# Designed miniproteins, single chains, continued (4), part 32

Each design is a single chain, and the fold is of that chain. pLDDT is the mean over its residues in the fold that is shown.

## One batch from the design tools (miniprotein)

Design m13158
Fold by ESMFold2-Fast:
Structure m13158 (fold): chain A 110 residues (1-110)
Amino acid sequence: SWLEKFRELLQSIKKLPEEVLDRLVKLVEKHFKGKEDVVDWESLAELVVLAYEKYGIEGAEQVIAFIGTQKELHPNAAPLLKELIEQNVPLPEAMEKVKEKVKTEKPKLF
């Protein structure tokens, strides 16, 4: 299952509580079902773990929903959001900056 592979990717990056994994995997299924073959699952897993570390479960869930929407607009949304989170930009501000940048074909933050 692609969901089992994603769960394994999350755990390979960081040992997460089972309840957290179940919630994240369920939300990923909701937002990415029917898009499995075109998702960079490794980049998404890294971004989701980083968001969980910085903002907790709520932030990780917000990131999954945001990227699931933005992927249809631009495939670089996840890497761009990851850079902003690593720079400790507040999540709402980071998401707005990504949304602005993905309006170009090859957005670069820096």
Scores: mean pLDDT 76

Design m13159
Fold by ESMFold2-Fast:
Order: structure tokens, then sequence, then C-alpha cells
Structure m13159 (fold): chain A 99 residues (1-99)
């Protein structure tokens, strides 16, 4: 449902949906990841990074973390933080090899 809103470019609706999921379950790493992606699409790179950090904290070695590292790398590149972006890409690659 939230993923469909992201696909359709309905970022405000996506944010509202993910905020409802987080309100119901604040340990839902996937919802934090998706909230970060929605803010990334809106161009709020700093806020996106904050939400990706929360997703990684909740699922440090899983599929959510792997994707969060990849999307956080994109946000870091948008902010000109190339070294941070490269480290995140390396971490995403390491996690994907284990999954």
Amino acid sequence: KGDEYLKEGKFEEAIKEYEKQIAKDPNNAQAWLNLGIAYLKLGDYEKAIEYFNKAIELDPDGEVAARAYRTRALAYRKLGKVDEANKDIQKANELEKKL
C-alpha cells in the first residue's frame, strides 16, 4: 500500500501511511526505511538520512539495513558526501552477500 503510493509519486500519501505504521509499531524497520525513501524523493536528504539511520538501528544486519545503506548512499551523494556514500555502498554489498 505505502509502496504503491511511492511508485505512483504520491509522496505525501506515502508519508502519511508510513507514519501510521510507525505509530502502531515503532519497531517496524521497513516503515522507517520507506519513510526515508519518501523524504529522499521529496529532496529532503537530511531527514531521509535520519530515517535510514533508524531503519538500520532496528534491523542492522537484515534486508532492510541492506536497502537502507543503498538509499542512504544516494542521499549522501546528493549532499556531496562521497566518502560516506561509498562506505554505505560497501556495507550494502556485504549484507546482500549474506542474504
Scores: mean pLDDT 85

Design m13160
Fold by ESMFold2-Fast:
Structure m13160 (fold): chain A 90 residues (1-90)
Amino acid sequence: KLEEAERLLEEAERLLKEAREALKKGKYEEAIRLAEEALELAKRALELAMEALREAETLEEILRAIGLILRAIGLEIEAERLIEEAKAKL
């Protein structure tokens, strides 16, 4: 769960980077699509991190899960802002 959540967050970060590059190039529809994909991955990572927090048996596991939850929330906010910015340009 923790490893899967980390993998999904890494992919979401990659997609958001690509979405920002698409936005910079005026490819608004592509930026929206990439950011929407990143948002879905961040939401899935949040679910997994929250499940990991509920099942955590050690302080280390609790802290790792909290870190992933915060990272996922941050990526969701960034993705939503990018989608709104791109839609405003469309």
Scores: mean pLDDT 88

Design m13161
Fold by ESMFold2-Fast:
Structure m13161 (fold): chain A 103 residues (1-103)
Amino acid sequence: SAAREEVAALLQQIIDALRAYLAARAATLSPAVRARLEALIARLEEIRRRLEAGEISPEEALEQAIALLREARDWFAAEGDDALAARLGEHIAELEARLAELR
């Protein structure tokens, strides 16, 4: 469906943005922050794969990604990475706007 393709593309844009952040900041990130960011990317890739395979709906993919990003945002904020937490907040807002359109 068009919604499935659009949500998959949006998830890929977020994955690409997080990969770019990781690459740009690799030398300055703590091992704990790096590991958590790598785990976040892997989980978002899993959601996107399940969406593309037809195993979950576009709405379910958005709900799962939003929940995952909220947990990650709160963790990075607690670790003192306010810049990454703010960036995740922007991605959450984009996903929430798309979810509202699909209801």
Scores: mean pLDDT 89

Design m13162
Fold by ESMFold2-Fast:
Structure m13162 (fold): chain A 108 residues (1-108)
Amino acid sequence: MKPGLEIKLEVEEGELDVEGLIEFAELVLEAKEKKETVERDVSALSKGSVKVKVEAKESDDPFNKITVKGGKVTLRGTAGDRSVIEFEEGDEGFGADPQVVIDALRKG
């Protein structure tokens, strides 16, 4: 039985640009591969950068679970709901594989 993965996101309040969102998604993948906490500054529209902390650990749940802790982070886009990614403290179950998010951004 493959163990699920629990991912916890801790993000400073701010607006990420497209580059910052890609960096954020790459951090989530790095934390997933290493199964440890990863922390870096990512690109942001208003502050120049915002601090992001990603924690990944094995879970007894066979499904991946994503939990958000920290401030609200919104990526603004020009093309419909798919261009907006919003993380809020206490949000759970975003359901998206971080790789799918990265692939969508690279294709846009």
Scores: mean pLDDT 55

Design m13163
Fold by ESMFold2-Fast:
Structure m13163 (fold): chain A 73 residues (1-73)
Amino acid sequence: DKLRAEAIQHLSTALAHLTAGRWDEARRHLKRAAEIFKELGEEDLAKQVEETLSLPRDEQIARLEAIRKQLLA
């Protein structure tokens, strides 16, 4: 599905921005990914991405890697 691939790309882009210290850019991509997952009916994934926004920065990277691993399984 094109929309699901777009959401995964937004997560990957957010991870790259987080590792580079670009918090505002990462936040925009995370919000877009969460919106797409909601549109797809993937409510649990959308919630996991939204919860990532409230985590400490160091934990955000680990959480996003875990979400990406789940999506690629």
Scores: mean pLDDT 82

Design m13164
Fold by ESMFold2-Fast:
Structure m13164 (fold): chain A 60 residues (1-60)
Amino acid sequence: MSAGEVAAGVVTLAQAGRLEEARRLAMEAGLSEDQAERAVKAAVDGDGRGVYELLVEAGA
């Protein structure tokens, strides 16, 4: 699964209010709990690029 596909999934889940599922998806992709929390916050703010950059930095 590409970082872009994971980022899109995290944003979609977070915007739907499914925050725990968004966090879980980010962690399954290789983010730590702290990184996943940051990714979910970025996704809620509509910052899909920020989510993508966190995933790339984590090696997802």
Scores: mean pLDDT 81

Design m13165
Fold by ESMFold2-Fast:
Structure m13165 (fold): chain A 67 residues (1-67)
Amino acid sequence: GRAEQLAEAERRLAEARRELEEAVARLRELMADPNASLEEILRAIGEVLRAMGDVFEAELEIARLRA
């Protein structure tokens, strides 16, 4: 039922938030690395943006289930 769908959606949100935290940490480490290339930094920024999108999609799904 709806309760099971909400629990699954909240689990997916928790996973998406963890992935975002990991992506941000990786970007921060690259920005602190004097040997990091601009290409590596831009790819890491892309990963952060993708992870942010996953979080927003998960939050939107929870909002729909609670409406």
Scores: mean pLDDT 87

Design m13166
Fold by ESMFold2-Fast:
Structure m13166 (fold): chain A 95 residues (1-95)
Amino acid sequence: LRQELIDLEAEVGLKEIQVAVLRDYAKKKNNEELMKKVDEISKLLDEINTLLQQARAALEAGDVETAEKLLSQIREQMEKLNELLKEARKIADEV
């Protein structure tokens, strides 16, 4: 569980960097459609970070059951994040 949380936090950090790069690209290309998708992704990342903080607090309190439930929710949100990132890349590739 602790290692899984650390791994998820690291993965989220990498995706935050990826989203920042996409946002910069959207601004340079004046691509409003990509900008809207990046904003949607940023909102989901904020939700995931809130769940990560809650999962860490549960683990620190010794509430393993709550931590496991939160980690499951985080994994589900990460799947949504990956799909939105795929959509953003498709928009970025359009001429």
Scores: mean pLDDT 85

Design m13167
Fold by ESMFold2-Fast:
Structure m13167 (fold): chain A 72 residues (1-72)
Amino acid sequence: MEEFQKKMDELVEKSIAEVKALVQAGASDEEINLLIARTAKELLDLGATLDQVSEAVSRIYKAAAEARKAAA
C-alpha cells in the first residue's frame, strides 16, 4: 500500500510541476490536456480508483488555472 501511494503522489506532483512549466512556456490547451490524460492513464495503470484519479486530475487542473492567472 505504501509503495503504491508513494508512486501515485510522485506521479501527481511531477505532473503538477510539468503542467505549471507548460503554462509558463505558453503551451496550448491541447498539450496541457494530453499531459493530464497521460497522467490519468498512468494512475489507472497503477491501480488507482476512479475517485483517486478524479482527485489527482482536479489538482492538476487547479495548478494549471493558478499558473495561467499568474501568467496573465
Scores: mean pLDDT 81

Design m13168
Fold by ESMFold2-Fast:
Structure m13168 (fold): chain A 81 residues (1-81)
Amino acid sequence: SERERRFQKMKLTLDVHDKARAFTLENAPKEEQEKFWEEVKKRVKDLIDDEEEQARYLKQLKSMWKGVQEAVKHTQALKAG
């Protein structure tokens, strides 16, 4: 249902945010991060039928991922000083 898809999309967004934070805090290997990102791509394809909407959502998730990583790294640098 439309309501279920909205919930799953919200859950995916939250999962990506949390994982970006966790991986940055743990200094997770790039390969492990890439593996998770491949799973994200599959989940997006399952949730969104339109290819243009899939690409736009993935771009939004990638932007959020980078922003979270930068914010966490900045905060960690301040704590390390």
Scores: mean pLDDT 83

Design m13169
Fold by ESMFold2-Fast:
Structure m13169 (fold): chain A 104 residues (1-104)
Amino acid sequence: AIVLTESGGGTFAEGSTVTLTATASEAVNDWAWYKQKAGEEPELIIYNYSTLAPGVSSRFSGSGSGTSATLTLSNLVAEDTATYYAVAYKDGKNIYGSGVQVTV
């Protein structure tokens, strides 16, 4: 099974920039990122490595390769406080990361 490892979370000041990274134990076909606030459903923010989902703030950006993906949150606001998790896609399967907490 493919294992995802996520990093880059923590507590950050408003106005700062944070970069979250996910790595896969083997090459994958695609990456997405989700934002989940406590008690809410996950919101898709990035798909196809770097494409912003409709209605998502342009402060978010993504990049990736077959083995890693990054999510960058610029000019952090309190509303960005959430668990962020990577989803990798390979051979018709979705592989979910465990999530990384960002607090602003």
Scores: mean pLDDT 86

Design m13170
Fold by ESMFold2-Fast:
Structure m13170 (fold): chain A 112 residues (1-112)
Amino acid sequence: SMREEALRLIREGLARGLERAAEIAAAAGHDDLAARLRELAAEARAGASPADIVRRVAALLDLNDEEDLAALAAHIEALTDPEEARALGEALGTLIAQSVEARIAAERRAAA
């Protein structure tokens, strides 16, 4: 179905972003964070709910705003267009990688 294809495309984008985020974390010496991000990428590829993966990433990165997360989860659940799903997966993957970079930069500043 178009719905199943859309979910697959979101999962692929999320998995790629999570793997990139894990590489960034590992390069900075955050091996535990890198391992957790790789586990989430593997679960996304194994067919885990994209909304569940997003919630778990937000919790892992200590990202606030349950209302924004709930709205994003609802949007993901309603999504049926494969083109929109691909774009969303890629955008979310990019935001995850950027969030990991920002967290590492903030921790470096706090340690200085």
Scores: mean pLDDT 84

Design m13171
Fold by ESMFold2-Fast:
Structure m13171 (fold): chain A 59 residues (1-59)
Amino acid sequence: ELREKAEELFKKGVEAYKNGDYDKAIELFREARELYRKAGDEEFVEQVDLMIKEIEKKK
């Protein structure tokens, strides 16, 4: 299921972020965002997009 795959990628992105690997976190979040979009989860797409923007500001 697309939603389950998006959730797994999101969790991996959070793990990368906690480890200070911002580039990897952004990549995983982008992949999760695309899967959430395909699953029709607009709210999650918006939330992930905001997280990506915040991480990019820290770089």
Scores: mean pLDDT 82

Design m13172
Fold by ESMFold2-Fast:
Structure m13172 (fold): chain A 99 residues (1-99)
Amino acid sequence: DWREQLRQAALLEGLSQATIDRLLSLSPEEVQELLIAEVRAKTKTGLSTEELIEKYKERGYTREEIEELLMKRFGLKSREELEEWKKRNNRLVELALNR
């Protein structure tokens, strides 16, 4: 059962139940598209990170869920680290989160 495997993996990552429920509401194709966008964001410039945020929004994630996912995907351990990371990735990330 791919949904149960995905749920267990997300729980091990320490994602909140709301974020897990959002992820499980997606089709396998939508999950694959988000994984590709995550890889691009990790390996490229702030425009790739803005694209990732837009993909999360298209899939119905809230700002809080997106910030949680960004913290987990980029290894940010605190709100302070997230705010510093936003500064390093230019105001484009902050603008994408606030749309």
Scores: mean pLDDT 75

Design m13173
Fold by ESMFold2-Fast:
Structure m13173 (fold): chain A 91 residues (1-91)
Amino acid sequence: SMSEEELEAEIEVAMARIKASVYDLAIETRLRRGDREGAIEELEKAIEFLREAIRELTELAERTGLPAVEAAVRDFEERLREWEARLEELR
């Protein structure tokens, strides 16, 4: 059975994943429409969000030991590398 703490952690991970997807959609939409400067601004915001999310989820993973939270940290670290590389390409 999922405990309240596990449920809260799952919700926190889900909310962070949704927000990351919204940033990705905004970046792709701007690039598709030729708004390079707007895409750069969205990427800068997305990178700042992702760094904060990685820090918060790392603390949550250390506190809970939940594999799903640890997996989310790894996924976000990979996404951060991808977004940083894309930002360099667009500058």
Scores: mean pLDDT 88

Design m13174
Fold by ESMFold2-Fast:
Structure m13174 (fold): chain A 96 residues (1-96)
Amino acid sequence: SKAEEEKKREEEKKRVLEKIEKSYEEEKKELEEKKKEAEKNKDKEELEEIEKKEKLVEEITEGMKLIVEGVENTIYLRENKTPEEIEKIREEKRKK
């Protein structure tokens, strides 16, 4: 049962990370197409805007990956101290 719960969490984490990566690749592809168009038009302002968006997308993507790792760490900590274990500790210390 514990092995099944861990496997389920690993699969969920993988699914979330794959979704983040796919969103990043789609955004990057759209920005590359816009960049090529701006280069053809010699639009320096648009090129600067696209470069800023590329950096922002990279920073957001890295931030999302860090959040996923942070959530996983929080789940492991919570698993070591379940509400039921906390309740049992409280019951034992309630009067003695």
Scores: mean pLDDT 73

Design m13175
Fold by ESMFold2-Fast:
Structure m13175 (fold): chain A 77 residues (1-77)
Amino acid sequence: MEEELFETVRKAHEAIRQGKLDEAIDILAEAVEKYTGISREELLAMTPEEVLEKTKDFPPGVRSLALLLVRLARLKA
């Protein structure tokens, strides 16, 4: 799990470095939905504070991915 989470972060960071913000958001959304069962639509509707509360019972790595997703989506909006 931690190794898989690290790989997801690496791929998202690579997409960001290439200016592919949409691709980074897609990578993060797919991973967070897979680990939490919370839909992309629901996640993107949350504030950073709401996503941290919603994911409080999940591992820190998963919570970090969810927070990064919501922050990146807001930068694009």
Scores: mean pLDDT 78

Design m13177
Fold by ESMFold2-Fast:
Structure m13177 (fold): chain A 69 residues (1-69)
Amino acid sequence: DFAEAWNNLGVVLQEQGRLDEAEKAYKRAIELKPDFAEAHFNLASVLLAQGRTDEAMKEFELAIQLSEA
């Protein structure tokens, strides 16, 4: 699944400290699979690492909602 591949790429980029590239990879995963709870959770994590706390919290809330469906 291309969405899973983009999500996995984002994880690797985030571990390397390439936060802007990780964000783009996670957003691409979400474009391909909008209900991809793990990608929303990972996007929230990278946004938090960038100091974008309000945006991160919204993505965490969405990830939780999607994982409960």
Scores: mean pLDDT 86

Design m13179
Fold by ESMFold2-Fast:
Structure m13179 (fold): chain A 57 residues (1-57)
Amino acid sequence: DEEIKKLEEELEKAFKENPEDNKKIAELLRKLAEAYKKAGRERAAENYYKVAEEYEK
């Protein structure tokens, strides 16, 4: 799960450094959702997709 860890770290940095960058946050959330889906974590992937959609409004 190296890819998931990397994406989670990037997401945390985005929230701390540029919390108003909704486009960047949504992009990272979508990538994280895809990584979780590839890892077989369907519920986590679905949750991240929903959160990404909120940031894309």
Scores: mean pLDDT 80

Design m13180
Fold by ESMFold2-Fast:
Structure m13180 (fold): chain A 62 residues (1-62)
Amino acid sequence: HMMEELKKKGIELLRQAVEAGDAGDVERARELYAEGRKLLREAGVSDEEIRALHAALIDEAA
């Protein structure tokens, strides 16, 4: 299903954004986060849920 694929891609981009940020590549982290957020919004994920996912990925990387 297209929406499930968009959600998976969006989460993967958020994960890559966290990894890029941890590596010190702030510009790449911002680009990846923006694209991931865009895909998650297209998949019907709320801004609140996107923030929660991003926070969880940061905690996972710590």
Scores: mean pLDDT 83

Design m13181
Fold by ESMFold2-Fast:
Structure m13181 (fold): chain A 80 residues (1-80)
Amino acid sequence: MKEKIEKAKKLFEEGLKAMAQKKYEEAVKLFEEAAKLFLEIDPKSHLAAAAYMNLGEAYEALGKLEEAEEAYKKAEEILK
């Protein structure tokens, strides 16, 4: 469990770095993997919700507005 949390956090941090470098396709992959790991640990994870929020931003930057909307909805569902 703890090893899985650390891996997910590292992926999330690398995703943020990719966003800062405008590597949006790379950021999408990193945030997707981070969100998946956070959800495996806790289905109500605020960290998973944060990963989906950032995934939405990365999709918006790529012009993938429908995928961005779906990612934002996933974040909202987790926080219910």
Scores: mean pLDDT 86

Design m13182
Fold by ESMFold2-Fast:
Structure m13182 (fold): chain A 99 residues (1-99)
Amino acid sequence: MKEEALKLIDEAMDLLAKAARVSKDIFEQTELALVQMLLYLAKKEVEKGDYDSAIETLKFAIERLKELAKRSKNPEVQKLLTEAIDKLEEARKLVEEAK
């Protein structure tokens, strides 16, 4: 459902905000800020019914978060990123079903 997908994106954004506060790495904080902007774009695309664009934006955000999780040396950040990725994968699946 569209509303459930938006809720999952919001929950992922909250997890990324927590990761940014926990992180002491400026590169990691910058990457998290960029991904949060991508998720905001994905939310707007879902709200407009532009599901193809939303799916591509979510895929791009997920891949960036996976690379960041592999690079991070902070276990708390890695845990928050993994939880955010799981929520975004579920959101993507719901948006694909709404097409």
Scores: mean pLDDT 88

Design m13183
Fold by ESMFold2-Fast:
Formats: sequence, C-alpha cells, structure tokens
Structure m13183 (fold): chain A 56 residues (1-56)
Amino acid sequence: SIEEELEKLAEKYGLSVEQVRGAIEAIAENELLSRIVEHDMGKELTEELKEILKKL
C-alpha cells in the first residue's frame, strides 16, 4: 500500500510520515516547490517521492 511505502521512506531517511506526505504534496503542487524539496531533502529522496506520486 502507499501508506507502507511512506512509512518505509520515513524510516529510511529519518523523517516523520507527515514530513514525507508534505514533501509529496509540495512536489505535486508545482515545479518551484518540487525544487525546494530537492534542495532541502536531497535529490535521492525527491526522486523516490516522485515515483510514489506516479502511483497516485
């Protein structure tokens, strides 16, 4: 499930599930917010979040 994927990413990157969900929402909102997430949280995590977003 998507919730399990969010929980695993939160555990892997030392984040809360709420932080992971907020990052996905920011990426979905627009390109500028997506770039801010990449700058703040890193490219690797941002690409994994984009893959989850494709499944939604």
Scores: mean pLDDT 81

Design m13184
Fold by ESMFold2-Fast:
Structure m13184 (fold): chain A 89 residues (1-89)
Amino acid sequence: MDLNSEEFQREIAESLARMVAAIVKIEERNHGKLSDEEKIELIVNFALNLVKGGYSKELAIEAARLLAELMGLDEELIKEAIEAVEKAL
């Protein structure tokens, strides 16, 4: 895996951007009513899809953390999301 390639960095950034956009649309549709459990599930599925796509577990965990931060989760929810990701991987 080439972490320093421009193409690889672009693919990760595009995946994060698509997931953030999808979450924003879901929250708009639900009038901002995504539960903490639903947010964690989305983050876990995002990480699993990265590993399925051939990325390392370490990268998937880091990308999941960035997604949780971009979603505006508090520190405790970020912790729970990352623990769920690590358990699922």
Scores: mean pLDDT 74

Design m13185
Fold by ESMFold2-Fast:
Structure m13185 (fold): chain A 65 residues (1-65)
Amino acid sequence: DEEIRELRRKAAAAIRAGDDETAIAEIERLKELGGLDEGALLTAIALAREHGREDVLAYAEELLR
């Protein structure tokens, strides 16, 4: 639970900082741990759109399939 919350915080921080590689890596780790639900994924999509992070946006949208 704490690890999942930390990964969510790190992913959001990376998106805001423009670190696409780190954001994608943290999201992949969240998926592996079962911490990536639809709500978390939609939040990542919204944040990536707000900050113009094309690679993160494309990656997160693909995960909705």
Scores: mean pLDDT 81

Design m13186
Fold by ESMFold2-Fast:
Structure m13186 (fold): chain A 109 residues (1-109)
Amino acid sequence: DKEKKLKELMVELALAVLDPDTPESVIDEKLREYLRLLGVSDEEIDEIINSDKNVSKKQSILDEIVLEVLKDPELRERLIEELKKKHNLTPEQIEKLKERLERFEKELK
């Protein structure tokens, strides 16, 4: 079930990164939980999240997670559906999110 939890956190992180209404603190909290599940120490996690010298490392990790979710049609669909349920997204917000997903995928590829 660790694998299932990792997949769920990846979906949550991908959306948090792509949703402009999500506070950075929420992204940081979810990333912290994700890294802990991977066996990363709390001290190393703090360095990744809070250190200016590691900004590129944090961004690379987040970009990799988003790209992996977007490459999987099932995870991509789950991402959108879970957000409709959790955040009561309007059809207009869903359309905006879809546009941001397409833009982000193009920028990474």
Scores: mean pLDDT 74

Design m13187
Fold by ESMFold2-Fast:
Structure m13187 (fold): chain A 85 residues (1-85)
Amino acid sequence: EMEEIKRRTLELLERIREAHDRGLEEGDEEVLEVGRELLERIAELAEEVEREGVSPELLERALEEALRMAEEAVRRLEEIEARKA
């Protein structure tokens, strides 16, 4: 369901934002790099959707890709935190 994927993606993005806020406070370049790379990839995905034209199939694929990107970013953040603990 598209709505469920959207909600899950937003939940992961919120976790990434919280980690990014902490990274800004601490000057943690590795954490900040994860957020910067994610924003760049999301911008590229948005440009691809605009270039191809918006269709239900393309929008669904873009949402699934955004979820995968967010999941990957969370995994990277967890790896960074685990190395410090």
Scores: mean pLDDT 79

Design m13188
Fold by ESMFold2-Fast:
Structure m13188 (fold): chain A 69 residues (1-69)
Amino acid sequence: SEAEELAEELAELLGLSEEKKKALYELLSRGPVEEARKQLEKVKELYEKHKKELLEEVAKTEVMKPAKP
């Protein structure tokens, strides 16, 4: 299944656990897998070119928290 292959590649790229990989597989199987695969290929190319920059942006995004009352 293309959704399974895509979920596995993304899980390896992002270091996701098996449980998160299964959740991703379910999400991908519900949507257009071909479009998701194209986006993943673009992300892989960008990741290879800018590994450090991508990791810094991800860390920055994870640190950002919404304002709480």
Scores: mean pLDDT 64

Design m13189
Fold by ESMFold2-Fast:
Structure m13189 (fold): chain A 99 residues (1-99)
Amino acid sequence: MSKEEHELLLRAIGLALRAIGLIFDVEALERRAEREGVLSPEARELLEEARRLAEEALRLAMEALRSEDIEEMRRLIREAERLLREAERLLRRAEELLA
């Protein structure tokens, strides 16, 4: 149990850091596209959705870190991972549109 709790804690921390990094990447791309005058409405919508999903993933990862229930922590981690994967996918689509 203690080893499993430790592994889940490290996974939650990793997810929180990945989410923070993705939020920064989204903001950096949006600022660059705005400066270059190439930010299309479609790309903006993808970046806004990617940021929203990454922020929700961060919230769930942080909630997992505060949880005392292993099953709840596992559920929150799974949901955060799913949201983060979708956010990463949307960021890639925005990159393609802005290429």
Scores: mean pLDDT 88

Design m13190
Fold by ESMFold2-Fast:
Structure m13190 (fold): chain A 55 residues (1-55)
Amino acid sequence: SDEVLEEVRELLERYRRGELSVAELVKGLIELQKKNGLSGHELSEIVAEARRLLD
């Protein structure tokens, strides 16, 4: 959903700013995956889309 995409984008932006470590980024992504019932493939697609939007 658009809400999950925005939350993933926020995590990636915070990571790019040095506010999150790699471990904290991964933890945040896994928490979003569990909260939203996403498969690993679905999470990967959303992360790829968020990365494209940040470029």
Scores: mean pLDDT 84

Design m13191
Fold by ESMFold2-Fast:
Structure m13191 (fold): chain A 66 residues (1-66)
Amino acid sequence: MEEEVVEAARRGDVERVRELLEKAVEQGASEEEIVRLGAAALRAAKPEHHGELLKVLSEALEKASE
């Protein structure tokens, strides 16, 4: 999954990153795991996509923490 998240982020495919993080939450991923995946996406992504990726990460963390 991390490799898929990194590849999507590198391409600027924010929607694919969202889908992968949502799938991880649905599969019971911890907040720590979601943060790790989100950090990997941010490191791979171009700066112009960081704002959208931060929103995606925030939404996934809120779902994982309930």
Scores: mean pLDDT 81

Design m13192
Fold by ESMFold2-Fast:
Structure m13192 (fold): chain A 80 residues (1-80)
Amino acid sequence: MQREMDIGVLELALSVVLVLLEKGKADIEETIKILERLKKKAEELGLEKVAELLEEAIKALKEGDVEKAIEYLKKALEEL
């Protein structure tokens, strides 16, 4: 149950981040911090592929490539 609840929270958080990025309403620095925390949670839950995709999304945001970050976040959601 705890694992299922944690995965559900991760999915919801990623969905919210994705919507804000797609609308151009996200603060990029804050979004990077949120994604770093979500990556750590994915690693703790053993969701290795999700953690990898979140790392790529973080890297894309640091490079200023919001569209690439959105694609990686969509892929991460498909893995959940």
Scores: mean pLDDT 84

